# Ledger of designs, part 36: designed miniproteins, single chains, continued (5)

Each design is a single chain, and the fold is of that chain. pLDDT is the mean over its residues in the fold that is shown.

## One batch from the design tools (miniprotein)

Design m17228
Fold by ESMFold2-Fast:
Order: structure tokens, then sequence, then C-alpha cells
Structure m17228 (fold): chain A 74 residues (1-74)
């Protein structure tokens, strides 16, 4: 995996993160046995505005890609 491959993955990472948050919100409401991690994610998502949540998703995805690129350069 190259730096270019990682940068090309950013939009997909953002979409997966957004999907995971939405799935956690849905599962926390409909699945009593949802994992503790999913419930924690849902609780945090509910505490944020939609705009703040989207900004956090984008930032975390970008930071993950940047960290992976830095690891490749070591």
Amino acid sequence: MTEEDLRAALPAVEERARGNVRLALEHADTTPDASPAARALAAEARSLSEEELEARIRREAQEAIEQAIEELKK
C-alpha cells in the first residue's frame, strides 16, 4: 500500500465512518444486546449536533489516513 493508495481511500473511509455511526444509532434503539462500543458511539453521536458529528467523522478519517501515511514513511 502506497501513500497514493491511502490518500485515494479517504472518501471511502469517511463514508464507512458515517455509515458506522448511523448503524450504531439505529442498533442502539432497536437492539437491546448491542455491543457496549456501539452504544457508546451512539450516545456520543446523540450528544453532538449533526454538523459537529459530520465534522468529527471527516477529521477522524483524515487523521487516520495521515497516521497511516506517517507510518509508511518511518
Scores: mean pLDDT 74

Design m17229
Fold by ESMFold2-Fast:
Structure m17229 (fold): chain A 108 residues (1-108)
Amino acid sequence: EIDKIGKELDKVLSPETIKKLRELFRKADLSEDPEKQLEYAREAGRLVARSLIEAGVDPEKIVEWAEKIEKFAEERYKKGQISKRRLEMTRAFAEGVREEAERVKAER
């Protein structure tokens, strides 16, 4: 059920957007600054949310998706399947997604 929006990403994201996301993830991976890594994750989240909105996905559904991603990451962290840093990066991404979706909701 988290699957629907995730599977739609390949159909919704342009090659240019995918390239920008790869560059943001690369910069996050290469950065030694924890705060800069989180900012790249938030920017990636904003970019994904904008692309989904431009493709006609309801901003409210995008907010729900971000909440599900965060909860799933928290559950995986509690089970020892991901690091605290991976959880923080996923939360930053979800924050960026929510920020962009809420911004567009306010404009509509």
Scores: mean pLDDT 77

Design m17230
Fold by ESMFold2-Fast:
Structure m17230 (fold): chain A 97 residues (1-97)
Amino acid sequence: PLLLEELKEIIENSKSLDEFIEKLKEKFKIPDELAEAIRENAEGFEIFLRALLLALQGRLDEAQALLEANREAFERLEPSIRALEELLQKKYEELQK
């Protein structure tokens, strides 16, 4: 819950994908390899962040429609998203000890 709220704040306060990546590096210490994967799929990640923001605002139908329209791009991003989720979970658990 807190992790999602912090992620939402980072998304809402980031004016660009580069700023989003820098905030993730500062707060969650994401590895450079993951940051590069996000940059290499910048268009897909921008759409993903937009869909995530819509979902966090309760606009689930709009988020789902956006993801469905860009399914191939998100399928290519799935390994990077999974790696990010796993890293964020690990960092969150380390901070809670």
Scores: mean pLDDT 71

Design m17231
Fold by ESMFold2-Fast:
Structure m17231 (fold): chain A 75 residues (1-75)
Amino acid sequence: GPNAETLALMEKAREAGEAGDSEAAIEYLRKAVEAATTTSARTGALVGLGEAEKHRDDPEAAAKAAAGGIAIAKS
C-alpha cells in the first residue's frame, strides 16, 4: 500500500480542493510526489498533480483529481 505520509498529503490535497483552495491542493500533491516511496503511491500522486494542474482554477476538479490519485495509490 502507499506510505502513510503520501496518503496523508493526498488527503490534505482533497480537503483543500473541497474547501475551495486549488493552490493548496496542488502544493499538497507536489509534496505527495516527493514523499512517495512506492510505485503506486508515486503514480497516484503524479496523476493527481497533473489533473489538478490542468484544472488550476477549479478547486472541485482539483479535489476529484486528488481523490483519483488516492485510488491509484491504494491499487
Scores: mean pLDDT 85

Design m17232
Fold by ESMFold2-Fast:
Structure m17232 (fold): chain A 83 residues (1-83)
Amino acid sequence: MQAEEHYKQGLAALKAGDYEKAIEHFRLAAELAPDSPLGARSLLMAAQVHLEMGDTEGALEFYRLAAERHPDTAGGRTARSLV
């Protein structure tokens, strides 16, 4: 699935320190998996990348997005507890 491939590429970019590329891949993974736990997980990873950059506001926006779009997933419930 392309969503899973983008998630893996996001993880690789994050490990390489390419934060902009990591965020792009996690956003694409979330868009391609809107009704799945992978979508929530991808948004949480995008928030983590923003935290690695020192961007707390950007991280909070992705937590809100995960909670709003994926409220019935474990990731969405975790995100809700963080905002």
Scores: mean pLDDT 82

Design m17233
Fold by ESMFold2-Fast:
Structure m17233 (fold): chain A 101 residues (1-101)
Amino acid sequence: MTDKVLDRIIELLEKGDLFGALAVATLWAAIDRNQKLADIANFLDRVIREAERLGLPREEVAKIALKYVKDIKSGKITVDEAYQKALEELRRLAEERRAAA
């Protein structure tokens, strides 16, 4: 069941649907009382809030989130490690966009 929900979150992120991915993660974390889905929901929420603060386009943010959600799903990194790496990529993207303006 959790794997099917994770696959749906990944599908939504592949389509650039950041808010849809967050909604699915949040809803199923509550229904299943699943800590991994709660961790992913918290990760997505933190990434979205930082991206909005930086004025980043949702499609590019979804690509960054997708990479780290896959790593969280596979157990390769912790949620905190994923957030720190995502934060570094978001800041780099923001700097590149400011330099191009």
Scores: mean pLDDT 83

Design m17234
Fold by ESMFold2-Fast:
Structure m17234 (fold): chain A 75 residues (1-75)
Amino acid sequence: EVLERARRLLEEARSLSDEELRELLEAKAKKAGFEIEDIDGLLEELRAALARLEELLRAGRDVEGVLRSLEAFRE
């Protein structure tokens, strides 16, 4: 299940453009009632975390920590 969740997250992220991902982050922040001061910086951090998740999946390493971090970032 953890591997399936990780693969789905990567597939979703790969299907989104930077503009679409930016809009998603802004919408999530607004719904949660907080402001994103540096949305471009957060976008870069999110992309880096997704790239690391992909590397860990390829290497057969434990993805749970990175996946939980990314899921918490969404919520």
Scores: mean pLDDT 71

Design m17235
Fold by ESMFold2-Fast:
Structure m17235 (fold): chain A 125 residues (1-125)
Amino acid sequence: SDEEIQKLVEELFDLIFKLFDRDNSGVITYDEFREAILSRLPDATDEQIERLFNSYDIDKDGVITKEELKQSIKSLASPSASDKDLALFLAFTELLLLDGAKSLSEEEKKLRKEIEEIVEKLESS
């Protein structure tokens, strides 16, 4: 059902957000974002990380909320992209980056598996 698809989309955004929001504060700080990116892309420059963070920090308050993450991805997609398409795009991007990471915590491994399971359910919808 459309309600079930929307539920899976929200669960996928929540899991991706958790990959960055390590202290469960409900926002992603620059320091949390930088650590997450460097764990996946150790050769990323501070300038690249700042540019990427600022692209998600739409209201320029110095943190990324789940709503800002959704709005930022939507602004980068075509006007016809569904929330499902945006969630899948984010999930595939994060799964690719996690696969390339030098080391993952047990919590990051668990979140990766949960993301993979929801992606499979959404793709079969």
Scores: mean pLDDT 74

Design m17236
Fold by ESMFold2-Fast:
Structure m17236 (fold): chain A 77 residues (1-77)
Amino acid sequence: MNLSEEVAKAIVDMIKEGKVDEAIKEAEDFAKEAGESQEFIDKLVEAIRNGDLEETYKLVKEIRKKALEDNGESDEI
């Protein structure tokens, strides 16, 4: 099951319906559980506030990649 894709879709839908605060909460909670830094979370929140749907989707997808890196399961050297 693709959790990051489902979360991204839900957030985008919330933004389109004008539920920006709910979209921010969902994104922040997901990023925190993935182990993202506050600076990254702030950037994601700004994208949501600006209504940048494409940026929001991309950032949510990136969250999963960083979580794997923190676990030492990445080869990005």
Scores: mean pLDDT 73

Design m17237
Fold by ESMFold2-Fast:
Structure m17237 (fold): chain A 70 residues (1-70)
Amino acid sequence: SEVEKEIRELAKKNNGKLTPDEVVEVLRKHGFNETTARLLVNEILKKKGKDYLTYEEALEVFRRLRELQK
């Protein structure tokens, strides 16, 4: 919930856009592996053909990381 809150607040400040570095940093601060977070972020950017994430895409990265910790 704290991760989701931080991602939401960042998105609000920047017209719904999050940089890859912002998403990776939030996840790293909350104990997720930085390299894995970066890989998942880059997969979304490549698939969507863009250089930023939406709030929903950042949440998708967070959910995938949570599943990988099990």
Scores: mean pLDDT 85

Design m17238
Fold by ESMFold2-Fast:
Structure m17238 (fold): chain A 84 residues (1-84)
Amino acid sequence: MELEEIRRRIEEIRREARRRIGELLSRDVSAAMEALRVRSEADEEIDRLLSRVDPDVAEGLEARESGDPEKIRELAARRRAAEA
């Protein structure tokens, strides 16, 4: 599975989850529990998708998406240490 394809699928899953959560909350603000369920299902689907990818690649995609600078730095350092 190619990096760009994985990234696109992750973005699509997150986009669909956000749209569905927005629709639920626009109809009933008390649907917060349902919205949390939709988010959890999307996160699980993304995790399953990433588990089929090389661990370094999966972590790189996740770190960039989360915007965690510390995790991004760790992955960059590990990549440099690989010397390839």
Scores: mean pLDDT 66

Design m17239
Fold by ESMFold2-Fast:
Structure m17239 (fold): chain A 78 residues (1-78)
Amino acid sequence: STRTKATNALKEAAAELGLDYDAVKAALDKLGLTPVSLAQLPEEEWEGVARALAREVPGMSVEQALELIRRTKELFEK
C-alpha cells in the first residue's frame, strides 16, 4: 500500500541519517503530517517543514531534516 511504502521509506531514511524513527514520527504527527504527505511534499514546502522538524526532534539540524525529506521521497518514488 502507499501508506506502507511511505512508512518504510521514512524508516530507511531515518536509519541512514542516524535518526530515531519514533521521534521523527511523533514530530510529524504533531505537525499534522504523515509519512505519505512527507514523501509527496512539494519542494517549495521542504524548507518550512525541515525547520519545523528540527524544532521538534532533539538534536536534528535543518540540514538533516532536508536530507530526511529528500531521501524519503527518493525511496518512495522507486
Scores: mean pLDDT 88

Design m17240
Fold by ESMFold2-Fast:
Structure m17240 (fold): chain A 93 residues (1-93)
Amino acid sequence: SDEEIEATARALRAWLTTVPGIDEETAEAVAEVFRRLLREDPSLLDIDPSNEAQLAELRERLIRELTKVPGIDEERARALADAVVDWLKHGVV
């Protein structure tokens, strides 16, 4: 649901602000990209954090979308996507 998508994106944003090197503006941009991906594919809300193939697919989608954000190059996009995947593996979605 839209409520679950909003709650998930908000939780990701809050966690990202605790990661060294990620400022509030970057955390918001990542959360917005993730929110958009969840709206395009709501099955991502049910992603199995032990399913390496699903996480790898999400990581590549995140890298593609994050590189479109002004100020985020490919290296930074990869690091941010890795942070999101780590959050999904060790956090609650």
Scores: mean pLDDT 82

Design m17241
Fold by ESMFold2-Fast:
Structure m17241 (fold): chain A 59 residues (1-59)
Amino acid sequence: DADDLRRKAFDLGDQSKKLYDQGDDAKKKGDYVTAKKLFDQADKLDKQSGDLLTRAIAL
């Protein structure tokens, strides 16, 4: 239902934020390979979160 989609979306959004923070930390340490992987994962979760929110609103 819409509540389940919304809850899942917010959880993915929180995870995305944590990965962005970890990516920034890796970048500050000069670990650009790890930073890129973390940013790519964060972007994927952020997109999935947005897609779920759109679906929840449509219900």
Scores: mean pLDDT 84

Design m17242
Fold by ESMFold2-Fast:
Structure m17242 (fold): chain A 94 residues (1-94)
Amino acid sequence: MKKIEIPDLSKMTVEEAVELAERYVKEAKDILADPNASVEEKFRAALQALLIAVGALYKARKENASPELIKRVEEIVKEAQELYDKALADLEAS
């Protein structure tokens, strides 16, 4: 198993962390839709996106971000979780 690394969110603003999470989720969606991507690549992308999304949500809550921003990052976490669950199922079927 390869080690999963996530960027350091501590040096970012809440908005930058949320935007980073959105980018990773979008990239994970593209990778999961690519028939040439391996099952391992799809799982790694989905897991990385989920970890960043959860980190952004934690940061938003800790720094008392607006309710609108918290709701936005909660939706990003939900989408990241759905991608992770799909990638994990595909990996376990391999």
Scores: mean pLDDT 82

Design m17243
Fold by ESMFold2-Fast:
Structure m17243 (fold): chain A 65 residues (1-65)
Amino acid sequence: MHMEEIVIEDKNGAETKAMEAARQAHELGERLKKIVLIDKGGDGEATALLEAWAKYLGIPFEVVK
């Protein structure tokens, strides 16, 4: 069984990485099983966006430091 994940580091450029994650989420569709954010001291804008997507899709959202 393939479990697809999107992993983003929250640091400078996190908004650009969140936009790339949007593209990956669209490509994965129903195959997307989890969104993971690695917190590297960014401003948290990517966190809110990715959490909202995970909630909309009904999948886990995890923040890792």
Scores: mean pLDDT 64

Design m17244
Fold by ESMFold2-Fast:
Structure m17244 (fold): chain A 66 residues (1-66)
Amino acid sequence: SESQLTGLLELFETFRSLEFPGQVLSAEEQSYLAQAAVETYGAFRQLPEVTVLRLHSQLLEIISSR
């Protein structure tokens, strides 16, 4: 849902601030952090694999459009 994507984006930005403070990320770095955020969120929420894959795709669409 939209609210889940908002939470995931906030988690992504938290990971970015910890790992790459003040840096412009490459596509590979964005993908890496998006994967970490979605897997962390999915594990805590006990989400099905198909839901995790969908959220990963949706999160990448959001961050790549910025």
Scores: mean pLDDT 77

Design m17245
Fold by ESMFold2-Fast:
Structure m17245 (fold): chain A 119 residues (1-119)
Amino acid sequence: MIERAAELIREVGVEVEFDLTLEQAIELGRAAGTAEAAAILVTLLALAKAGASPEELAEVLRELLRKLHEEKGPEETLRVAEELERGIRVALELGLLRPEHAEAALEAIREMRREIEAE
């Protein structure tokens, strides 16, 4: 599962290089629920830390969710999107993500969920 999530991220051209404390990793893992959601969440945190704008972060998230939808189908993508919403809120609470980045990411998730649910 983790290997497949990492492969999906590589297909989008995003490399994940982010060190978390063990406690932060455990809390994010509990929130994310799936390996795919955890991998996407860590990618977003790495991008934010590297200085990506809220808009750039939201665009990458939309691309990753579209690739996940193509790879896994709508049901699994909606599940991952729900876990990502939780993970983003936990990352905000832990101070790992700024409010502006969290708001942009949550809006991108809501948009993708509406698109998938309308199919």
Scores: mean pLDDT 72

Design m17246
Fold by ESMFold2-Fast:
Structure m17246 (fold): chain A 64 residues (1-64)
Amino acid sequence: ADEHTELGRRYFEEGRLAEARKHYLEALVEDPNHAEALAGLGEVYEAEGRLRQAEGLHRRAAEL
C-alpha cells in the first residue's frame, strides 16, 4: 500500500494524473481504509475535474 501511495504522489507532482490514479487505486485495493491513498486519489480526481468523486473520497478519509 505505502509503495503505491508514494508512486501515486510522485506521478501527481509530475502532472501525470492517469498514472497517479492507477497507483492510488492499487493502494486502495490492498487497503481500502488507507487514509493517505484516499486523500491522494481525491486530489487526483479534483485535478481531473471529477469533483463529486473527489468529495466522496475526502469524506471517507475524514471518517477514518
Scores: mean pLDDT 82

Design m17247
Fold by ESMFold2-Fast:
Structure m17247 (fold): chain A 94 residues (1-94)
Amino acid sequence: TPAEEFLAAVRAAAEALVAGRASAAEVRDFMDTVVGQLRALAAAGQATEADLDAVEAILLGMLLRLHEQGQISEAEMRELAAHFGARMREVRAA
């Protein structure tokens, strides 16, 4: 399905960002792109709450791994998580 293809692409991109030691700015841009695409899928009736939950798990897991690698600080991780959480709440409220 479009959601399954999207989730697979998000997972692959998150793995690439972790392997590539992405900056906080690159992670933020990725998060904004993912949320925009997810919003479009949800508006089309092609994403469920389970798909939204899966995206949150993937991106929060990416943040933890980047922090564990020393690539982002604890403050940057918290700021990115808060930004992402706010954007996801907008998608869920639509």
Scores: mean pLDDT 88

Design m17248
Fold by ESMFold2-Fast:
Structure m17248 (fold): chain A 59 residues (1-59)
Amino acid sequence: SDLDKKLDAIKKSIQDQRDWYLKNHDLTDDEKKFLDDFIKKSIAGLEKYKAERKAKLAQ
């Protein structure tokens, strides 16, 4: 669906930016963990939003 395409594009953009940042910056293990946890929460938030919107559209 259009919603899925938009949210999946945002999710991919977040992942691509995280990978680029890790490749181009020298991060400590603690900083890498913090970034990973932050990205994980952001993606989980998008997936939750997508699920809630789909549930409403299915009714």
Scores: mean pLDDT 80

Design m17249
Fold by ESMFold2-Fast:
Structure m17249 (fold): chain A 72 residues (1-72)
Amino acid sequence: MGEAELEARWARAEALTEEALRLTPDEARRAELRALRARAERVLREVPGSLPRLRALADLTAAAEAAIAAAR
């Protein structure tokens, strides 16, 4: 996987997380989403290799999508 694909996946995860935070009134759920985003940012910065980076982004994306679905 190239840097451009990681950038695209991060941009999507960030956008979904922003929407999830906007739609979610529960502070505990917002704190969980912010913690997952911070972890993904750390993994992308500090951990080499595509698999851990993809996993962190997938976890963030899944949590954001679940939060959006729960808010509807």
Scores: mean pLDDT 81

Design m17250
Fold by ESMFold2-Fast:
Structure m17250 (fold): chain A 70 residues (1-70)
Amino acid sequence: APSEEEKEAIQKAVEAAEAGITDQEKILEIVGEEGVKLIEKILREAEAAVKNNDWARVEEIANFILESIA
């Protein structure tokens, strides 16, 4: 199941991007070090799913991201 921590990390990252924040140090302050690691993990899982043609997993990850920003 999607974790609340992963959802919070995605929400903070999207809010930072919407505010036009591109400074890595500022993003780290907003998202937090653990939040950045969680986002990196999600991106790695998405890349692996695409590489393996696991479209069901890609859909799960996409839905999780969309629900996190809704």
Scores: mean pLDDT 75

Design m17251
Fold by ESMFold2-Fast:
Structure m17251 (fold): chain A 87 residues (1-87)
Amino acid sequence: SAREGLRERLRELVERAEEAIRNKDYDELKRLVEEAKELRREAERVGDTQSAEVAGLIAEAGRKALEGDYETARQLLEAARKKLEEL
């Protein structure tokens, strides 16, 4: 389903974001923020509020990492991962 496809893409995005934060990969972090924003819009369009919240957490994590706040970025990704596990 479209919702299951969204959740699989969000799981992949969390893993990519964790690696980008670990490697301080600025260019990948910028791409991940934009991808998370698109996934959030897609989730909102189909009424998947939980997936939209996860996408929002990933986007905020990427923004925090781009600001050099890697501690907050990791905490936000952990919150995103836990929400995804509940879906």
Scores: mean pLDDT 87

Design m17252
Fold by ESMFold2-Fast:
Structure m17252 (fold): chain A 83 residues (1-83)
Amino acid sequence: MEKAQEAMVKLTEAKSEAGSENPNRKRIAELLRQAAKYAEEADMKSVYEKARATAERVLEGKATPNQAVKDAEAAIEAISKQL
């Protein structure tokens, strides 16, 4: 359960960065990758696969910071329901 909580912390940080006045795409991607790593350690396959995909899309410019906020919120809700 510790790793699932760490994933939620990193998703919350990614959401905060993505929702900031000056969103940093590399920072958002790094935080989402950290969240994916913790979700993988917590055996939450759907969460970590989606977090990695969103991180890649943000870094490539294919996803907006606003989309990263929505994806992070969905992932936080998914983890919260399993805790």
Scores: mean pLDDT 83

Design m17253
Fold by ESMFold2-Fast:
Structure m17253 (fold): chain A 80 residues (1-80)
Amino acid sequence: PVPSVEEAVARVRELAEKYRAGEITLDQFLEEVSRLVRELVKAGDYEGLLAVLQTLAEHLPTADARRVFELVAEIVEKEL
């Protein structure tokens, strides 16, 4: 089951808050974001993907957002 855009944004926001609170590691955060991104790309939900990327940029420090964007670009290239 592919999440709606609203569900994807809510999930990413929750993950970003858990990461910033130290409840999950960067590796755990990246693994969960990678799973969500793969689901969205495979479903062709590029609106959801864009919303997730915008939410990550708003809720993460610039260095962490950059690393996530690099990982997302790698996933998109792999799934094309």
Scores: mean pLDDT 78

Design m17254
Fold by ESMFold2-Fast:
Structure m17254 (fold): chain A 91 residues (1-91)
Amino acid sequence: DAAKRELLRAILEAARAAVEMAEEVEKLAEEKGLKEAVELAREVRELAREIARVAEAGLRGEVPLDEALREAEELARRASELAEKAGELLR
């Protein structure tokens, strides 16, 4: 399914961007001495890396596209929740 592959490519691209963003947030949180925000940013970075891994596995045909999309969506939901909490602590 070409549409599912394009969606996984978009997810992979977004996940890679999220890793970079989480690293920047972690740095800002460390500079401000916000331990909770540092921990949340690290968790977001780990989830973003896992999303990228799952998306790449789906694109390589190592897992069914539907399974890769479902897993990436769940991980992205969790990462978004943690990112919101980290962002609140940096206000």
Scores: mean pLDDT 83

Design m17255
Fold by ESMFold2-Fast:
Structure m17255 (fold): chain A 112 residues (1-112)
Amino acid sequence: LKEEVDKLIEETKKLMDEVYDIARQVRKELGDTPEVREAERRLEKAFFYIKQLIEMAKKYPSKETVELLKKINDILKEAIERMKGKSPEEQVRILIEASDEIIKLIKDFIKK
């Protein structure tokens, strides 16, 4: 269980880095627009919740934290794939959608 959690966390961190790199390229292409600021705000909030989930999973590994980490990793992978070959404007939309989904899943998990 702990080894599975550690492996999933390592994957999560790598996927977060890839999404962050895409967000940085989007800012370079579009500049400091309200849409870019909103996408970055949502992404930072999602990353805050992911970091909280990682700390919880390290301290209290469970089947439930493993399944949630897998879902978060799948959302991040899907977002990366969806952003490939898209315009920066479409990438902003995908970043917001993925961020909101991640926030909802982690908040719902913490409440239950």
Scores: mean pLDDT 88

Design m17256
Fold by ESMFold2-Fast:
Structure m17256 (fold): chain A 106 residues (1-106)
Amino acid sequence: DYFSNLSPDVGIKVMNGLGLSGQALRYLGQGKYEEALKEIERAVEIGEELAKDDPRSAADILSSAALVLLNMKKYEEAKKIAQKALEYDPDNELAKALLEIAEKKI
């Protein structure tokens, strides 16, 4: 399958990027905004690094980061990251939804 043919390094980066966004959302639920931002910054970095090898997973990671930024009411940053996700995968449904929501709040 797709994941069986992925290099181990790429697969590990995908899981780490998605996990960082999940951890950021947990920190946000605890009111730990600085910790949430640090996890999101790491997730975005991993997404950017993956863009050449796996643009679809890069878009998924960036979309998950944009979702956390929307929950933090960082609408301009969420819009920017969602737009970047769509540059890597124009069909990413989460990124499309997040971009629409962020634009309505600006």
Scores: mean pLDDT 83

Design m17257
Fold by ESMFold2-Fast:
Structure m17257 (fold): chain A 100 residues (1-100)
Amino acid sequence: SSLQEEIVRLARELLELAQRVATAALRAGDSELANLALSVGILAQELVENPNASPEELAELIKQLERLIAQLEAVPDPSPELRELVRLARRVLELLKEAR
């Protein structure tokens, strides 16, 4: 479906951005932010690899993404890339909710 195609497209962008944020965090010695960004990347990769996730799988991915977004939003003085990561993650989250 067009919705699934859009989710996969945004998930690929989310994966690339998550990798950039993780790399920057690692260079800065911020292991907590690096781990959060890597977790977003893993979730994004799951969406790319399984575009036809079951309702149960979608429900779990939604919960995981909501938790990750909340943790990322708690980061003080976010970089421009981190702000973009959160914005893109929220867009993916809304599309996943529509796909249920």
Scores: mean pLDDT 89

Design m17258
Fold by ESMFold2-Fast:
Structure m17258 (fold): chain A 93 residues (1-93)
Amino acid sequence: MVELSEEELEVERAALAAGQLVGGLARARGVAEEEALALAEEAREAAREREELRRLALEALEAIRNAPSPEEAREIGRRAAERLLELVREARE
């Protein structure tokens, strides 16, 4: 068995989820790739620093996995990404 810190694994998983959700939303809105990548990076770093963003990202990931249709999964992801982006912007002062 490989012993990994569950807390470290959860933080990294949440950061990846937050970045994917925000980056995906930006690309869907036609934002330039460099700007989409920058927003995804900001979301990942914010999630590493803030438990609220980590919980939101992980809850969204679980809801997406359990969604009864691809359409509902996309809607869940979109709403979560919008909320994550709002919280990231608030954190920037």
Scores: mean pLDDT 79

Design m17259
Fold by ESMFold2-Fast:
Formats: sequence, structure tokens, C-alpha cells
Structure m17259 (fold): chain A 75 residues (1-75)
Amino acid sequence: MEEEIEKKAEGAVSLTKRLRELLKEGKEAVVDNILRRIEYEGYEKLAKLLREAAENEASDEEVRKRAKEILEEQY
């Protein structure tokens, strides 16, 4: 459980970096499509965090901590 949450939190950090690069390239529709899939998989709060972090340039530590909190609350 703990290791799975940790891996998903690291995945959120990596995905946030990817989303930032896509936004810098003007590919907002691609970002929207990725986040919509995450929402439909039941991770609506995580998708909101990822969008906000990508747009507001949150630190890797901040993203990891918030993602872990969301994943722990959701389970």
C-alpha cells in the first residue's frame, strides 16, 4: 500500500513535468485529454492537482506531498 502510493506520487511528479512542457508548446488540448482520462479513472482530485501544479510551477516536493495526501485520503 505505502510503496504503491509512493510510486503513484512519483508518477504525479513526472507527469506534472510532462504537462508543463506540453503547456509551453501550446498543446493545451493534449493536456486536457490526459487529465480527463485520469478523472474518469477515479482520480479527480489528483487530476486537479496536476493541472494546478503544471500551470503554477509547483515544486517537485510540493507535488509529491500533495499527491501522496490525496492518494492516502482516496483509499
Scores: mean pLDDT 79

Design m17260
Fold by ESMFold2-Fast:
Structure m17260 (fold): chain A 95 residues (1-95)
Amino acid sequence: ELSEDEKRKMALLSKKSKEQLIQNAENLSLTLQWLAEQEPDPATAAELRALADEARALADKARSENWSVEQIIPKLLALSTRATDLLTRRHGFRP
């Protein structure tokens, strides 16, 4: 069960190559690690590092286990959603 926004994102991702999807997971990991290093709240920094580690693990596992595009897309979307929710929660809490 997907929202219309999630369906549009899946359609765009389905046009990407497996290598591009793995690269997106690697880039997400690097971005989250950068944000964690700059985050003054230790609890939020720990959550960002945990998500960065999950994104790295996704990229590594997708390569080592030769995952299909259809296997990568839902997992990458789930990680991206969790990262966005964390960042929105953090910024929405600051006046």
Scores: mean pLDDT 78

Design m17261
Fold by ESMFold2-Fast:
Structure m17261 (fold): chain A 81 residues (1-81)
Amino acid sequence: AEEEEKKKEEEAKKLVSDATRRMLANRADPEKVRAIAEETAAKLDEFMKNSPPELREKLERSKAGLPAFVAQLEAAAARAA
């Protein structure tokens, strides 16, 4: 059970890491960055539905970081314009 929870946490962490890399690669396209963030948030929500409270709390914190990262990339793109 704990081992399966850790594997799920690792999968979610990889998902966020891959999404962050994709957002950085598309940072000049705010619409794509927002789409990637929304897709990642939806997938994290799905992980949370079947997760114990401790893992859910960690995933919620990861999800909460996404809007701030999107805003940071949008601000950088706006300054370049």
Scores: mean pLDDT 78

